# Designed miniproteins, single chains: the designs that were tried, part 109

Each design is a single chain, and the fold is of that chain. pLDDT is the mean over its residues in the fold that is shown.

## One batch from the design tools (miniprotein)

Design m3782
Fold by ESMFold2-Fast:
Structure m3782 (fold): chain A 82 residues (1-82)
Amino acid sequence: MLSKEEALEKARELAERAVENAKKAMELYQKGDILRGTGLTLRAIGDAYGAWLLGERAGDRRPGIEAFKALAELGLKVKPPK
């Protein structure tokens, strides 16, 4: 298993990737590329869940919160697990 420090670093990495993918998905939706936009949206959701779970393991929920905030700004009705 990852150490708490490694889990936190990975959570931050996944959160950053979720934010990047969410922004790219929004750009694609604005251009009418629904298929690619949806693909990046699904990747962003997966990365946000990973950031949330690893952040909880590390005792720092901030990366997960930032990731889900980015998804909410994209208009996605997804919530972190309880």
Scores: mean pLDDT 79

Design m3783
Fold by ESMFold2-Fast:
Structure m3783 (fold): chain A 114 residues (1-114)
Amino acid sequence: MEELEELIERLEKLGLNEETVEILRKLLEEDPLKAAVLLRAIARTLYLSYEKEEYKEILDELDELLEPHREEIYEEGKKILEKNGRKLPKEESEEAFFDRERAIAQEYVEKLEK
């Protein structure tokens, strides 16, 4: 929990908007694992957009934290995609995994926002 809060603060200092920071903190109190998934999706998107080493460092730290839960995250993402009528990718690629993580994160953000 404390490690995720530090990563959120690092992204906030790098320019992550206040509304997204508030959503992440609410998620962190309810489900730290889902907060980590959303945070990873954000860090990855920022890294792909800006190619800054600081975003890559945050992404790598999150990948290490989430590695023991990778299978669980995959299965939850699959269930969310199936529930929303989306076709699952047959081959697991980095993009496919990222899309599942984003789907999980979006579902939890929507629950917290109402």
Scores: mean pLDDT 68

Design m3784
Fold by ESMFold2-Fast:
Structure m3784 (fold): chain A 98 residues (1-98)
Amino acid sequence: MDFVVEARKRINDLFGRARQLYLQALKALKQGDIKSAQQYLEELKQVLKELQDLVAELKAALPTSDDPDAMQGVIDLGEDVIDIVQKMIKDLEEKLKK
């Protein structure tokens, strides 16, 4: 498999982890377990950093890519996932401030 295919799989795996962490944080909040909810939020922030680092690597590789359109497609996917994960983080931070 080429770098573009592998990057797409990694973005999908990171998004899956983000969704699982978000759901676990919401369950912890419902149960009044603020400590566990805060821990899941910190893990979700780590997933966001990993996504941001991956997208930055893809953007750095774009000028030397043999398939710039395919690489741009994966960058766009990564940026969409980053936006969703940032919204999950903001939602949890707002719920934890109450």
Scores: mean pLDDT 87

Design m3785
Fold by ESMFold2-Fast:
Formats: structure tokens, sequence, C-alpha cells
Structure m3785 (fold): chain A 103 residues (1-103)
């Protein structure tokens, strides 16, 4: 399985097609949530807002599917996204985590 380190290496090399393929693997329902959260952060740190949004939406879907282990990662990714000015997406992540905690 590819890792967030493999994803970051593809971004550093400018190989966006490979980065997208790695993200698709990390977004699997049986994938590691910490690696997926790391990919969202790596994407935003490289200014790749579309890839960051895809990873964030995958985290929300994992949480909605019942994976409450995602809750602290949604808060972490939201904080990083807010620092980069993605306030609306950060609010969506926090709201999803709070709704899961209330359910």
Amino acid sequence: MPTVADFAAALQAGDFARAEAILDELMREDGDIAELAGAAVAAINHGLFELAERAAEALIERLKAGDKEAIPFLHYVAAVFAEHGLDELAERLVKAAEEAEAS
C-alpha cells in the first residue's frame, strides 16, 4: 500500500498523475485514516487545493460510515485548512466531527 510519504514524494517531483493515483489508494474504505489525513495536509502544503478537498471529503465519508477514529483527524485537518484560508471546508470538517460525537 502506498503511504503519505509516497504521496509527498510524487508532489515534490511534480508527478501529479502519480500523486492522484496514490491518493485514490489512500481513499479506500479499508485504508489507514492517519495516512489519508496526512495526504490532505501534504496536498494543502503544496497548494493543491483540489487534492486536499478530495482527501478531506473522503475523511468525512469514512466518519459517516461509522469510523469514529476519524474524529481527531478531522479536527487536525480542519485546523491546517483554516491556516491556509480554506475556512468553509474547515467548518465542514469540524461540523462533521461534532455531529458524529453527538450521535
Scores: mean pLDDT 84

Design m3786
Fold by ESMFold2-Fast:
Structure m3786 (fold): chain A 72 residues (1-72)
Amino acid sequence: GRAEILALLEELYRTSRNPAVRAGARELIEALRAGASRAELRRWLENLLKTAQAVRDERSVALLERMLALLE
């Protein structure tokens, strides 16, 4: 659920070495805490996944795929 996605985003923020991926995770953590909708979270997670894939941050890709599965 929402708490599990928050925990995975916090892990991604701690473990990613890419500044763009970390910035995206921080923005998503803030949005999630502000009550972002499931649809907004999915769209933003999909966008962050594309960023992580483009920079070849394989660990963050795996974490983001797990978060997207939790929204299904």
Scores: mean pLDDT 87

Design m3787
Fold by ESMFold2-Fast:
Structure m3787 (fold): chain A 105 residues (1-105)
Amino acid sequence: NAAVEEAIRHLERAIEDLKKALEAVKQGNFDEAIKYLKEAIEHLERARQAAREAGHWPVALGVDEAIDLAKKALEAVQNGDFETAIKYLEEAIKAAERALELLRA
């Protein structure tokens, strides 16, 4: 199923970008963190659309949670609240990984 494969590809890229954003925040590389967060959000939005097209509604809901958490992390980085940004990034990664596991099952 091409839509499932597209959702998997975008989720894998989003998870990689979220992990890179998390490491960037921990290293004090905030411009890099913002870049990777924006890239991750774009990939999550594409994964959500592909999951919806595939009829995987529970996956689409899990991706919506990851999008919300990633956007909260982005706002926290932009506001200089790096401790909150780390928490939301870790939660966004877990939400995206759960969505990916549901597609691979």
Scores: mean pLDDT 91

Design m3788
Fold by ESMFold2-Fast:
Structure m3788 (fold): chain A 75 residues (1-75)
Amino acid sequence: SSSNSSLQSQNDNNLITSYSNKGVSAAQSLIDLYPSSFNDQEKQQLIQSAGQSSGNNQRYRLTGQSTSGAPVTFG
């Protein structure tokens, strides 16, 4: 089994989970606050995850151009 047990990793995972649920703005803020705690890959993954979750919420908050949909299909 993979051995990976570190307080830093646990703390980072908790932060990622919390901020990803708050959306892209929160994820970006987290990266700005702890740029050294996350690798480039982790930063991209965090923003992408937050983006997907935030996209649904932004539909209710944003008033503008947000189709957020697949092509129009009948049936």
Scores: mean pLDDT 60

Design m3789
Fold by ESMFold2-Fast:
Structure m3789 (fold): chain A 58 residues (1-58)
Amino acid sequence: GDAAARELGRLGREIAAIPTATEEQLREADRAGVRGLASGDEAGGLAEVRRIKAEAEA
């Protein structure tokens, strides 16, 4: 839904702002978000994007 898409956009911008984030992590986050929205598993998509963000911050 719109709320999930908005949250995914926010998370994507936050990951892109992390100095240690790799191009691969950015692509993984984008794929996870798109997959979640396309499959209707918005919660799963958001959880995976948040996991990727945590890994980029580590």
Scores: mean pLDDT 80

Design m3790
Fold by ESMFold2-Fast:
Order: structure tokens, then sequence, then C-alpha cells
Structure m3790 (fold): chain A 89 residues (1-89)
């Protein structure tokens, strides 16, 4: 049902946002472990994105679920950009 899928997608997006913010702090505090921290968090991000993609499959006509998934993907891409900038410093 769309309402339940939307609620779950919003919850997953909230988890993605929290994970990204925590990751940025961890990477700044542990420059020696930058790649290890990034890889571990990337894996968790991919797990959340996979769950959101599954929700989209269950309600393929839901524009709202699709928009939440795209926002999560944008956050993933911004997080990778942030990692590359820290790595280059």
Amino acid sequence: KEEKALEEAEKLLTQVKALVEKAKKAMEENPEDLEKVYKGLEQKLNEYLKEMEQLKKEVPGSKKVEELLEEAKKLRDEFKEYYEKLKAK
C-alpha cells in the first residue's frame, strides 16, 4: 500500500541523512582510516538504497516514493564527492 511504502521510504531517507552526517564527522576525525570508514558507510548506504528500490517496485506508480529514492541517491553521490575531496587534501 502506498501510505505504508511512503512511511517506510521516509524512515529510510531519514536513516540515510543521519548516516551521511555521522560519516562526515567520522571521516574528518579519523583521516588515517578514511577509506575504511567510507567503504563501511557506503555499504550501509547501498543497503538502504536497495530497500528503497524494493519499495518503489512494490508501488511503481508512486511519484513520492520515487522522489524520496532520488533524494537518497543524490545524498549518496554528494557523500562520495565529499570523500573524494577529503582524500585529495
Scores: mean pLDDT 80

Design m3791
Fold by ESMFold2-Fast:
Order: C-alpha cells, then structure tokens, then sequence
Structure m3791 (fold): chain A 114 residues (1-114)
C-alpha cells in the first residue's frame, strides 16, 4: 500500500468514515463522500477505491486551480467532526491539518502530497 493510500485511510477514519483495511474498499458513506470530492474537483471518472482517492488528492495538492475546492472539502470534513483546527487557506495549512488528524508527521504528509 502506498504512503498516500495509508494517509487517506487514516484521514477518513479520523473523520468517522469506515474503510476495510484488508480490501481497501470504502464503506457506503465513505464512497459518497469521495464521489462528492471528485465532483467538486470536476473529475468525470468515479472514485472506486481509497487508492484512486489518494492519487486524486495528490494531483489536487499539486494543481493550484484545484486547491480551493480541496481546501473547501477539507474544511467541511473538519467541521463535520467538530474539529477546533483553524480553517484551511493554504497547502501548508492543509498538510498541518492532515498531520494533526492522522497522527502522521508533517514531514511525511508534505513528502506524500506536496
């Protein structure tokens, strides 16, 4: 499993969404959330796995035109779990928020997505 896939699994679980670790398949609610992200980013192809979501997020972090939609999605995720973390406004703030939610070091998150 890639580091990006592991980070996405931990992020989804931190937000209360179910993922089958053995098959890496999202649960029904998790799948709906991933499809909403894909739609918000203008992707026409469906996200069918956590690996697809991880590759999609990696591309979004590296594309300045997609970053506003990515930050909006992450902020909605933070609000849904009642997080006290500040609103994400930059790529560095998104990296720090993911690190805090997943318990993964900031350096590892940055190396994976940035």
Amino acid sequence: MSTATQLVIRLLEAAGFEVDHATQKPGPGTLGMLQALAQAMGEEEPINSVADAADFLRRAFRDPSKQPALFGWLNNLLRSIGSTLPDIRSRDEAVEAIAQLTGVPVSTVRATFA
Scores: mean pLDDT 72

Design m3792
Fold by ESMFold2-Fast:
Structure m3792 (fold): chain A 127 residues (1-127)
Amino acid sequence: EERERFIDTEVAFYEKLPVEVQLFYLLLYLKSLIDEAERIAQESTDPEIRKVAEELAKLMKEARDRVLKGEPISDELKQKILETVDKLIQLAREKGDEETVRRAEDIKVGVELVFRMNELLLKKLKE
């Protein structure tokens, strides 16, 4: 649960930031997660891992586009992203790709952080 503590600490810090800085940080985190998923898709020799990583990057780009429009990341989109990350983790484990497991687990922590950041940003925009 060291990861949960990390997320809670980051969220507590993020909540105190001005709205413009919150938007910048959220977009920067999303870019980092998209870039990592795209890198997994490019580097993987396994066509199933590649396909799932490409789907993950596409879903996170959809989330980014919603954030850029000031729209909430929908619960349906959040669920699809989490299911796709979990699928990537499971597939990498089945294939013995421990590095891709670690990278996908890091992406999962990042997407959970992004979802909490988005909730705080939306509260500040509606205030």
Scores: mean pLDDT 86

Design m3793
Fold by ESMFold2-Fast:
Structure m3793 (fold): chain A 85 residues (1-85)
Amino acid sequence: SEQEQARAAFKAAFDGGLEGGGIDNAVSASTGAYEHAKEAGGSDQVARNASLGATAGALMGEKSVGTPQQARDKAREGAKKGAEA
């Protein structure tokens, strides 16, 4: 279902944000997850959940390391995986 895709996208993007993002990269991670979920054919609900997941992951991340681009790329890959599921 779309709800299952949205949940999967949130979780995948959260894991991506957690690994690649810190608070300074949260906006880039959020943007990347949203864009990729939409490009992968996800609905607005899936894309919004991916964006929220990436933001939450980045904010909770134990590692405040990496570039904004790396955080965005990890969040995009996570969102892609979720949207394809």
Scores: mean pLDDT 68

Design m3794
Fold by ESMFold2-Fast:
Structure m3794 (fold): chain A 91 residues (1-91)
Amino acid sequence: AAAPTVRLFPKKLEVKAGEEVTVHAAVSGGPAPTLTIEVYDENGNLVAKATGSATFTFKAPEKEGIYKVRVTATNAAGTATSEDAEIKVKK
């Protein structure tokens, strides 16, 4: 088995409140890793979480601010966590 690797794209995105945001995870590892995607507000509070998909689409919150997206990939050989992607929400 091969330990997972994971990367998030795009690294930085600016959107208006209420627009759809899509982020993609590039992942490797054997067996196929399970993915957990988490979205944090600027205070570090978890605001959204999803599992299973390498593509994550969500609606940007109405509140302006900087949101961070992180993905964790886990399989029998280990766990890898991506660098945070930054989503800047503006009016």
Scores: mean pLDDT 81

Design m3795
Fold by ESMFold2-Fast:
Structure m3795 (fold): chain A 100 residues (1-100)
Amino acid sequence: SVEALEKAVKEAEEAAVIDPKNNWEVYTNAELALIEHYLQEGKVDEAVKRVKLAENFMLTHEVPVEISVKFYEQVGNLFEQHGEYDLAISAYKKALELKN
């Protein structure tokens, strides 16, 4: 259910703030699961909103670049799998910018 996915994101976000080194990927994976759910339901605007919320969280915390790169590569894969090619290109470009 979407409610369970939203709760998982909130709990993962709180865990990442308390113990970052063990929970950054727990948080990004929870956001990816919610993004995939919205894309499966055709709710592209909601998926984009989750990407921006995750981006803001990563920008306001000391998130390792490797975690952010992996997140954007996975976001690109999800958008591509759902035919959202412009959004996929944007996400892949963000990952590439962070690598260089």
Scores: mean pLDDT 88

Design m3796
Fold by ESMFold2-Fast:
Formats: structure tokens, C-alpha cells, sequence
Structure m3796 (fold): chain A 66 residues (1-66)
């Protein structure tokens, strides 16, 4: 739980900085990250893999998915 929270926080900082996200995009990113946290159920390895896929999807789409 604590490890997954830290991974999620670092991911939010990294992606928000790299993509220069506006507040609405940051809110959408937070929602997606929270879904990954919930689905990972404390599994840090799964959380990292899912967040890596999300980052790739954001870069390919040029936007945060719903």
C-alpha cells in the first residue's frame, strides 16, 4: 500500500512535468492512476507495469485517456 502510493506519487510528478498538463488533465491522470492503484491491490510490480503502459498510451494518444 505505502509502496504503491509512493510509486503513484512519483509517476504523477514525472508525467505532469514532462507533458505540461493543465489542471483538468491532471485530474484525469489522477483518476487513471487511482484506478491502477485499486486494481493493483498493493502489488507494486503490477502497479509499475500498469503505470508504464499508461505513460506509453498517453504519449501515443497525446492526451490522458478517460
Amino acid sequence: SAEVKEIAQLFMIEVSSEMDLDPEEQKRLAAQVNKIRDQSNGDAKLAKEQLKKLKKEIKELGKVPE
Scores: mean pLDDT 81

Design m3797
Fold by ESMFold2-Fast:
Structure m3797 (fold): chain A 65 residues (1-65)
Amino acid sequence: MEAEREAMLEKLKATAEKLGFTLKSESGKEIVLVAPERSLQNEIDEGMLRMMAWMAGFTLTVEYA
């Protein structure tokens, strides 16, 4: 379970970075990402990342610069 959760977290981080999101903080089951700007594309990407985080058992917060 922990190894599977860690693998899912790494995949989430890699996907976020590919989409231009920056990791601001990671604490326990909380992940905070920063989007470069608020746009329709970034809101769609946020929805996908939030689904991935939920499936992995993490709480995702997205901040816009």
Scores: mean pLDDT 77

Design m3798
Fold by ESMFold2-Fast:
Structure m3798 (fold): chain A 90 residues (1-90)
Amino acid sequence: EKQLEIDILRGVAVLAAAVELVTLRKHPTPASQPVIDALEKAIDALNAGNYEEAIKAFREASEHARQAGDDVTARIAENAAKIAEEALKL
């Protein structure tokens, strides 16, 4: 069931990104704003079925998070990008 696998992977990526987005919004800083913007873009792209754009946006979020010193968010965003890549392969 290729479609069910894609839907599950998309749901996992969205959930991981959404949890971090909620956490960042509770403690917003100037350094976290680019991360928030990139995560929102990635979630919107996943919900629209634009997996390539979502992968790019998650990688942008990971890069901004690394530059802000937020290694946890950077790792989660990079993992979400990998999950979106697996969904694209199916």
Scores: mean pLDDT 76

Design m3799
Fold by ESMFold2-Fast:
Structure m3799 (fold): chain A 86 residues (1-86)
Amino acid sequence: RERVRRETAVSEETRAALLALIRAADAGDVEAVEREAARLVEAAAEEEGAATLLQMLAGIARASKSTPPEVAEVLRRAAEEATRRL
């Protein structure tokens, strides 16, 4: 079975949203982080992997000394919202 290929194809939109969210978080753009995190939360309703990716990113942001507290909090809230949809 082409699990790797199918997961990549199914996760294209989720991967794009994740990259956009990482870029926004690195830039410290709270508004962009909220917007891109919301996209991943919506993707979590269709794809369990989106919730997992949000949880990982929230964890990384929490551990990062360069992440603004507001950005870390938005990511934490988005991860909680995504897991509620699982």
Scores: mean pLDDT 71

Design m3800
Fold by ESMFold2-Fast:
Structure m3800 (fold): chain A 111 residues (1-111)
Amino acid sequence: MMEELRKKLEEIVKELAEKADDQAVHDAVVADIERLVKEAFEEAIKRGEVSQAEYDAELPAYIARVRALLETNGKDLKVRVLAALYRLLAEKEITEEQAQELAREFYEELE
């Protein structure tokens, strides 16, 4: 059931909230996102949708934007929920479909 995954997500969100001003926590979130982005680009290259040159050029700019977002909005609860979801995805604890469902349920409760 989704309830166990939701509880795990809530625990990660709480940890991220308690350490919101910690640079090491921001670095960990960036590492999780970078891992997922690299995997997504590798799959896109295999499908012929993206070239290796585009990947090499775009990745550093994308990671820089993620760092800027966390620095500006790291205290925002929705950003912490997204960070927790990316961690679970990077660790292969959830599927992309499950991540979308958890995000929807969490955002509905925050409204």
Scores: mean pLDDT 70

Design m3801
Fold by ESMFold2-Fast:
Structure m3801 (fold): chain A 73 residues (1-73)
Amino acid sequence: TLEQLVNAAQAVEKAALAVPGVTRAEVRIGADGSLHVDIWAESEEAARAAEAAAKAVAQKHGLTADVRVHLVP
């Protein structure tokens, strides 16, 4: 349901932002019901941790997350 997608998107965003070194995260719901996640991170280590956290939380909700990482200086 749309409510489940919104709840999953919020959970994914919160999980990504909880990773130290992540400065921004945005989650969008695709027309097919998949999650599109953009993560801005200060290091490759933070980026990998945030991607893993986002994907894990999406899977707990029965969804797939397509993650794009942006490194910020």
Scores: mean pLDDT 85

Design m3802
Fold by ESMFold2-Fast:
Structure m3802 (fold): chain A 97 residues (1-97)
Amino acid sequence: DLVAELEKLRRRLEEIAKESLKMAKEGILDKEKGEEFRKEVEEAVRWLRELGVNTPELRTAEGLLEVSEEKPSNFGTIASAAERVAEAARALIEELR
């Protein structure tokens, strides 16, 4: 069920966004965790692209991920990217319902 898989993805991206925002507020500079989250968000972008998603939210997330690659401890950037990819997934779920 594509919708169920997208809802699972959306929930995970929302978790990444929440955790990243929390880490940013606490001043945590865990580069390994930042790279893990960045890679998960990149995988989500790739999958949504394969499903034909090409929205401003997804394009903005791609730009934020490029910034995050240079500064992997910037959890605020990771949080913003994850939130925008979650929004793109939400829009696709609504289109498929």
Scores: mean pLDDT 85

Design m3803
Fold by ESMFold2-Fast:
Structure m3803 (fold): chain A 94 residues (1-94)
Amino acid sequence: MKKLSEEEKKIAEENLAKAAKIGPEYQRLFELTLKAYQGDRQAEIEAARLLLELALEVARTVLGLSEEELAAIRAEFLAVLGRTRGLTEAQIRA
């Protein structure tokens, strides 16, 4: 796993504090992204899944996409993630 420099640690702490002020889901996304940057494969998968769910919420609420369109986007993303990482749907959802 990658070790963070002192400058990277400071930036990470500042960004984590900012994300927490936006909402707990953004704090979680940043925490997972930081672990993924350090080489945590499970954190990378969880970050990708959380980012997808946040993007689908925006697509539903801001862009007015139907539940059918949202389901199609989710299925395509999970299929791509599975192929790229060699994981089953159960492993991606865990």
Scores: mean pLDDT 71

Design m3804
Fold by ESMFold2-Fast:
Formats: C-alpha cells, structure tokens, sequence
Structure m3804 (fold): chain A 65 residues (1-65)
C-alpha cells in the first residue's frame, strides 16, 4: 500500500518534470500530496506519495545536471 503510494508519487514527479523541468522537488511533492488527497487516500498514503515524488524529482534533476 505505502510502496504503491510512493511509486505513484514518483510517476507524478516524472510527468511534472517532463512538462516543466524547472519543477522543484517540493512542488512535485505538494502536487503529488494534493492528487492523493483528492483521491481520498489515507494520511499515510498522502505522505508516502509526497515523499516518493520529492525523491524522484531530486533524482531526475541530478541526472539531468
């Protein structure tokens, strides 16, 4: 459950950075958290999606640098 939420967050970060490479890790995390909340996910799942998105955004930005 939480691992799937983290993966969903990472997918959101990948989508956001593909559309706008200037997207920050914090912004990706915030958007992933909002999408999870809008889907009615638990607080734990929302936090997992947020962290997954932040980690993925940081990794992708480092790889592109």
Amino acid sequence: MLEEARRRGAEIAERLLAADPSTTADEAGRIAAQEALDRGWSVEQVLAAMEGAREAAERLKAEAA
Scores: mean pLDDT 82

Design m3805
Fold by ESMFold2-Fast:
Structure m3805 (fold): chain A 62 residues (1-62)
Amino acid sequence: MPALTEEERQQLLAQLTQYYQTVYKLPPEKAQERAEVILETAENLIKIGDEIDAELAKRKAL
């Protein structure tokens, strides 16, 4: 997957913050904190997924 740009990251952060404010009725500071954690977790999961895909490719090639 292409790496997330800083602009795309900021757009996703804004969208997630709005989501938590509207759906979960969180105050803005709590919604932003949750959005940051979710984005950080998603970025980490993408990195882990890329490592797993590389390892699986090695196992199938050998």
Scores: mean pLDDT 75

Design m3806
Fold by ESMFold2-Fast:
Structure m3806 (fold): chain A 76 residues (1-76)
Amino acid sequence: MDDLIDDIANTLNSDPSRGLGMVRNFMDTIVNTSPSRITAKFAIANFMMGIMSRVTDPQVQAQLEALLKEYMEQID
């Protein structure tokens, strides 16, 4: 998990468009493979916490926060 989070965070810091695509793909995988809304929310929250702690660009952090809200509202 840490290796994947580091790879995505490094991509977000160097190429935000590509990094955001990677984040979206991984969150889509969590949603599609989790039969329970509770399990999906927990997995997404942990993943996004790891990513956000490693991202330095405030604009990218804002986009990640918006994406997190979108996925959480979709699951609810």
Scores: mean pLDDT 81

Design m3807
Fold by ESMFold2-Fast:
Structure m3807 (fold): chain A 55 residues (1-55)
Amino acid sequence: MEEKLKELEERYNKLKERIAQLRSQPPSPAVQQELLELYRELGKIAVEIRKLKKE
């Protein structure tokens, strides 16, 4: 796979780890807002990875 694909996958994994950590924390408005932003970015990266892989 290409270097760009590897960078996107590593970024995707970092976002997933942060989402998991935030989901394990007590719920608060700040946590919920950050989760929404992280899910939004995760979706954008997932689309880019999918287009590069066609998978």
Scores: mean pLDDT 78

Design m3808
Fold by ESMFold2-Fast:
Structure m3808 (fold): chain A 90 residues (1-90)
Amino acid sequence: VPELLKQLREAADRLVTAVEAGDLDAAISAMREIQKILGELAEKGVITPVQATAYSFLVLASLVAYEFGDLTVEQVRADLEAILADVEKA
């Protein structure tokens, strides 16, 4: 579990870096990594399958909103930090 939490934070950091760089392909790749890790955390019982699905949709929604100019990079970062805080408390 500690290794998955570390991988989740690293993937979140890559997502923010890609968004800051305007590299949407890298951002989508990092989002897919986050979604995969969330699924693995649910399989290990760290979070529920419902939580994993909800967090996956929040990450996707933040990226989509950023792409259409509705969110800033700092708001995407805040959304990711909120997900990380919830998962790390579980």
Scores: mean pLDDT 82

Design m3809
Fold by ESMFold2-Fast:
Structure m3809 (fold): chain A 114 residues (1-114)
Amino acid sequence: DELMEALKRAIESVASLSDEQKAALIQGVENGIPVLKQAVALGVSPATLEALLDALLADPLLRKAFLASVEVAYSVSGSLDGTVDLLTAGLDLTPEQRAVVRRYVARLLAELGL
């Protein structure tokens, strides 16, 4: 699975993640758990979440998948905050973690011309 291998490479590239956190994230994606959900559950800092999102979006296949997810969520919500809420549904994000996700969703919406 090319997407799974891309996810694993992105996770392994994040220097601010411990070896234990990297192993937990990789196990999570292998078990079908969304990477963002597992990262939030591990209590990663806002700075580490930003580094993880940068690593994920640096991969062309993952970037395409994230753009598609953002476009679909925006088509349902019609707003930036509604899109963030749909993409992070069921996640107990801190306000600081949500602000990071919101900034990335805003950039992806701008890339889509939305």
Scores: mean pLDDT 87

Design m3810
Fold by ESMFold2-Fast:
Structure m3810 (fold): chain A 54 residues (1-54)
Amino acid sequence: DIKSYSNPEGSVKVRVIMDDGSEVELSFDSKEALIQAVKEMAARGFGVAGLSFL
């Protein structure tokens, strides 16, 4: 059997909507990674207009 190589169980997807109307889909191996990334984007002053969970 081939074990998990890159993505462990529990992957989470989120779509980030930018102030320019651009959309970016992000996938993380855990909810912790997603939360941290969202906080980083907000802290950097990213032009985030909204978020949508997939």
Scores: mean pLDDT 66

Design m3811
Fold by ESMFold2-Fast:
Structure m3811 (fold): chain A 94 residues (1-94)
Amino acid sequence: SMEELEKEKKREKELAKYHTELVREFMKRVEQINKTSKTPEEKAKKLEDELEWLARRLPSDEFRKFVTTLLQQYKLLNAEPEVIEVIEKALEKL
């Protein structure tokens, strides 16, 4: 029914907003890691922890889409191999 569709649309919009806020929080944490990490290994380990945090909170399809885009961006920027490997492993664990 139209009433059921309207309720579902409202629920979807609220979930989409929550997921957007989760991704923004993740990106803030990643920026802090990039600023404070002393080595590529430290950066990769901290990023792995944050990817696990995000994976527990985002639907698998949204996580896959976001992390695939993140991987492509990091490869284009010639990020350290240790960092690229952690992002690739996060996609494999889905």
Scores: mean pLDDT 86

Design m3812
Fold by ESMFold2-Fast:
Structure m3812 (fold): chain A 87 residues (1-87)
Amino acid sequence: MIAEEARRVAEEAAAVLPAVVRHEALRAGLSPEEAEALAEEGVARVRGLGEEIVKLAEEGKTEEAERGVRALREATEAARARLAAAA
């Protein structure tokens, strides 16, 4: 179950992160093209982290995998809060 949870949390982060990164980049005065590139880079990084957490879970390192899932979940919630605060 922890491997499936890791995949789910990583996909949730990947769904939210582009909007946050684009919003912050545009607010910082970056071009739409630069904002999109940063958003894509962020998604790739989150998916890479998700893959590493899945690997930890599959290797039986459940405590490390659970810490990774928690970190991704907290980051996703912080990203949502940032979007809400920016409105």
Scores: mean pLDDT 80

Design m3813
Fold by ESMFold2-Fast:
Structure m3813 (fold): chain A 93 residues (1-93)
Amino acid sequence: SELEQKFLLLLKKFREKVIEVYDKNEDKLSEEEKEELLKLYKELNEAATNKDFKKAVETAEKIYELLKPYLSEEEAEELEKIIKEMKKLTEEY
């Protein structure tokens, strides 16, 4: 499906940006935040594998909220745009 391929590409971009943000801010994140982020990241990967795109979006939003205090304005705008585009695709799927 073209919609599935577009969703997976957006998810890849989201994951790459999350890893970039984590690497930049690893020393600022608490141990509890790191554990929750790892849990959410595994949940995101499981949802993607199961093609549960609605759950993938919900999990991506939770990751975004957790990272929000550590994001630059540009990083926040980029992640919000990716999530918005993923949401739009789930409405069509």
Scores: mean pLDDT 86

Design m3814
Fold by ESMFold2-Fast:
Structure m3814 (fold): chain A 84 residues (1-84)
Amino acid sequence: MELEEEVKRLAEEAARLAAEYAATADPAVREELLRKEEELKRAVKKLEEEEGKEAAEKVAKEALTAIREALAPVAEALAAVEAA
């Protein structure tokens, strides 16, 4: 439970950094996002060791979806420029 909450907290922080990078395009924010992604990956592995692979995969998929959704404005803006 506590470890799953830690993974969720790290996913929220990564999603926040992804949204901030989408707004600012700051390379320093991107580097922080990559560091948080590594920290999240490590926490997911720890969850896998304690609660099993299936539980870890579910939490990892939810975290990845949150990060992807936070980055969607950047992907959409790039697609709009390419389409124009």
Scores: mean pLDDT 71

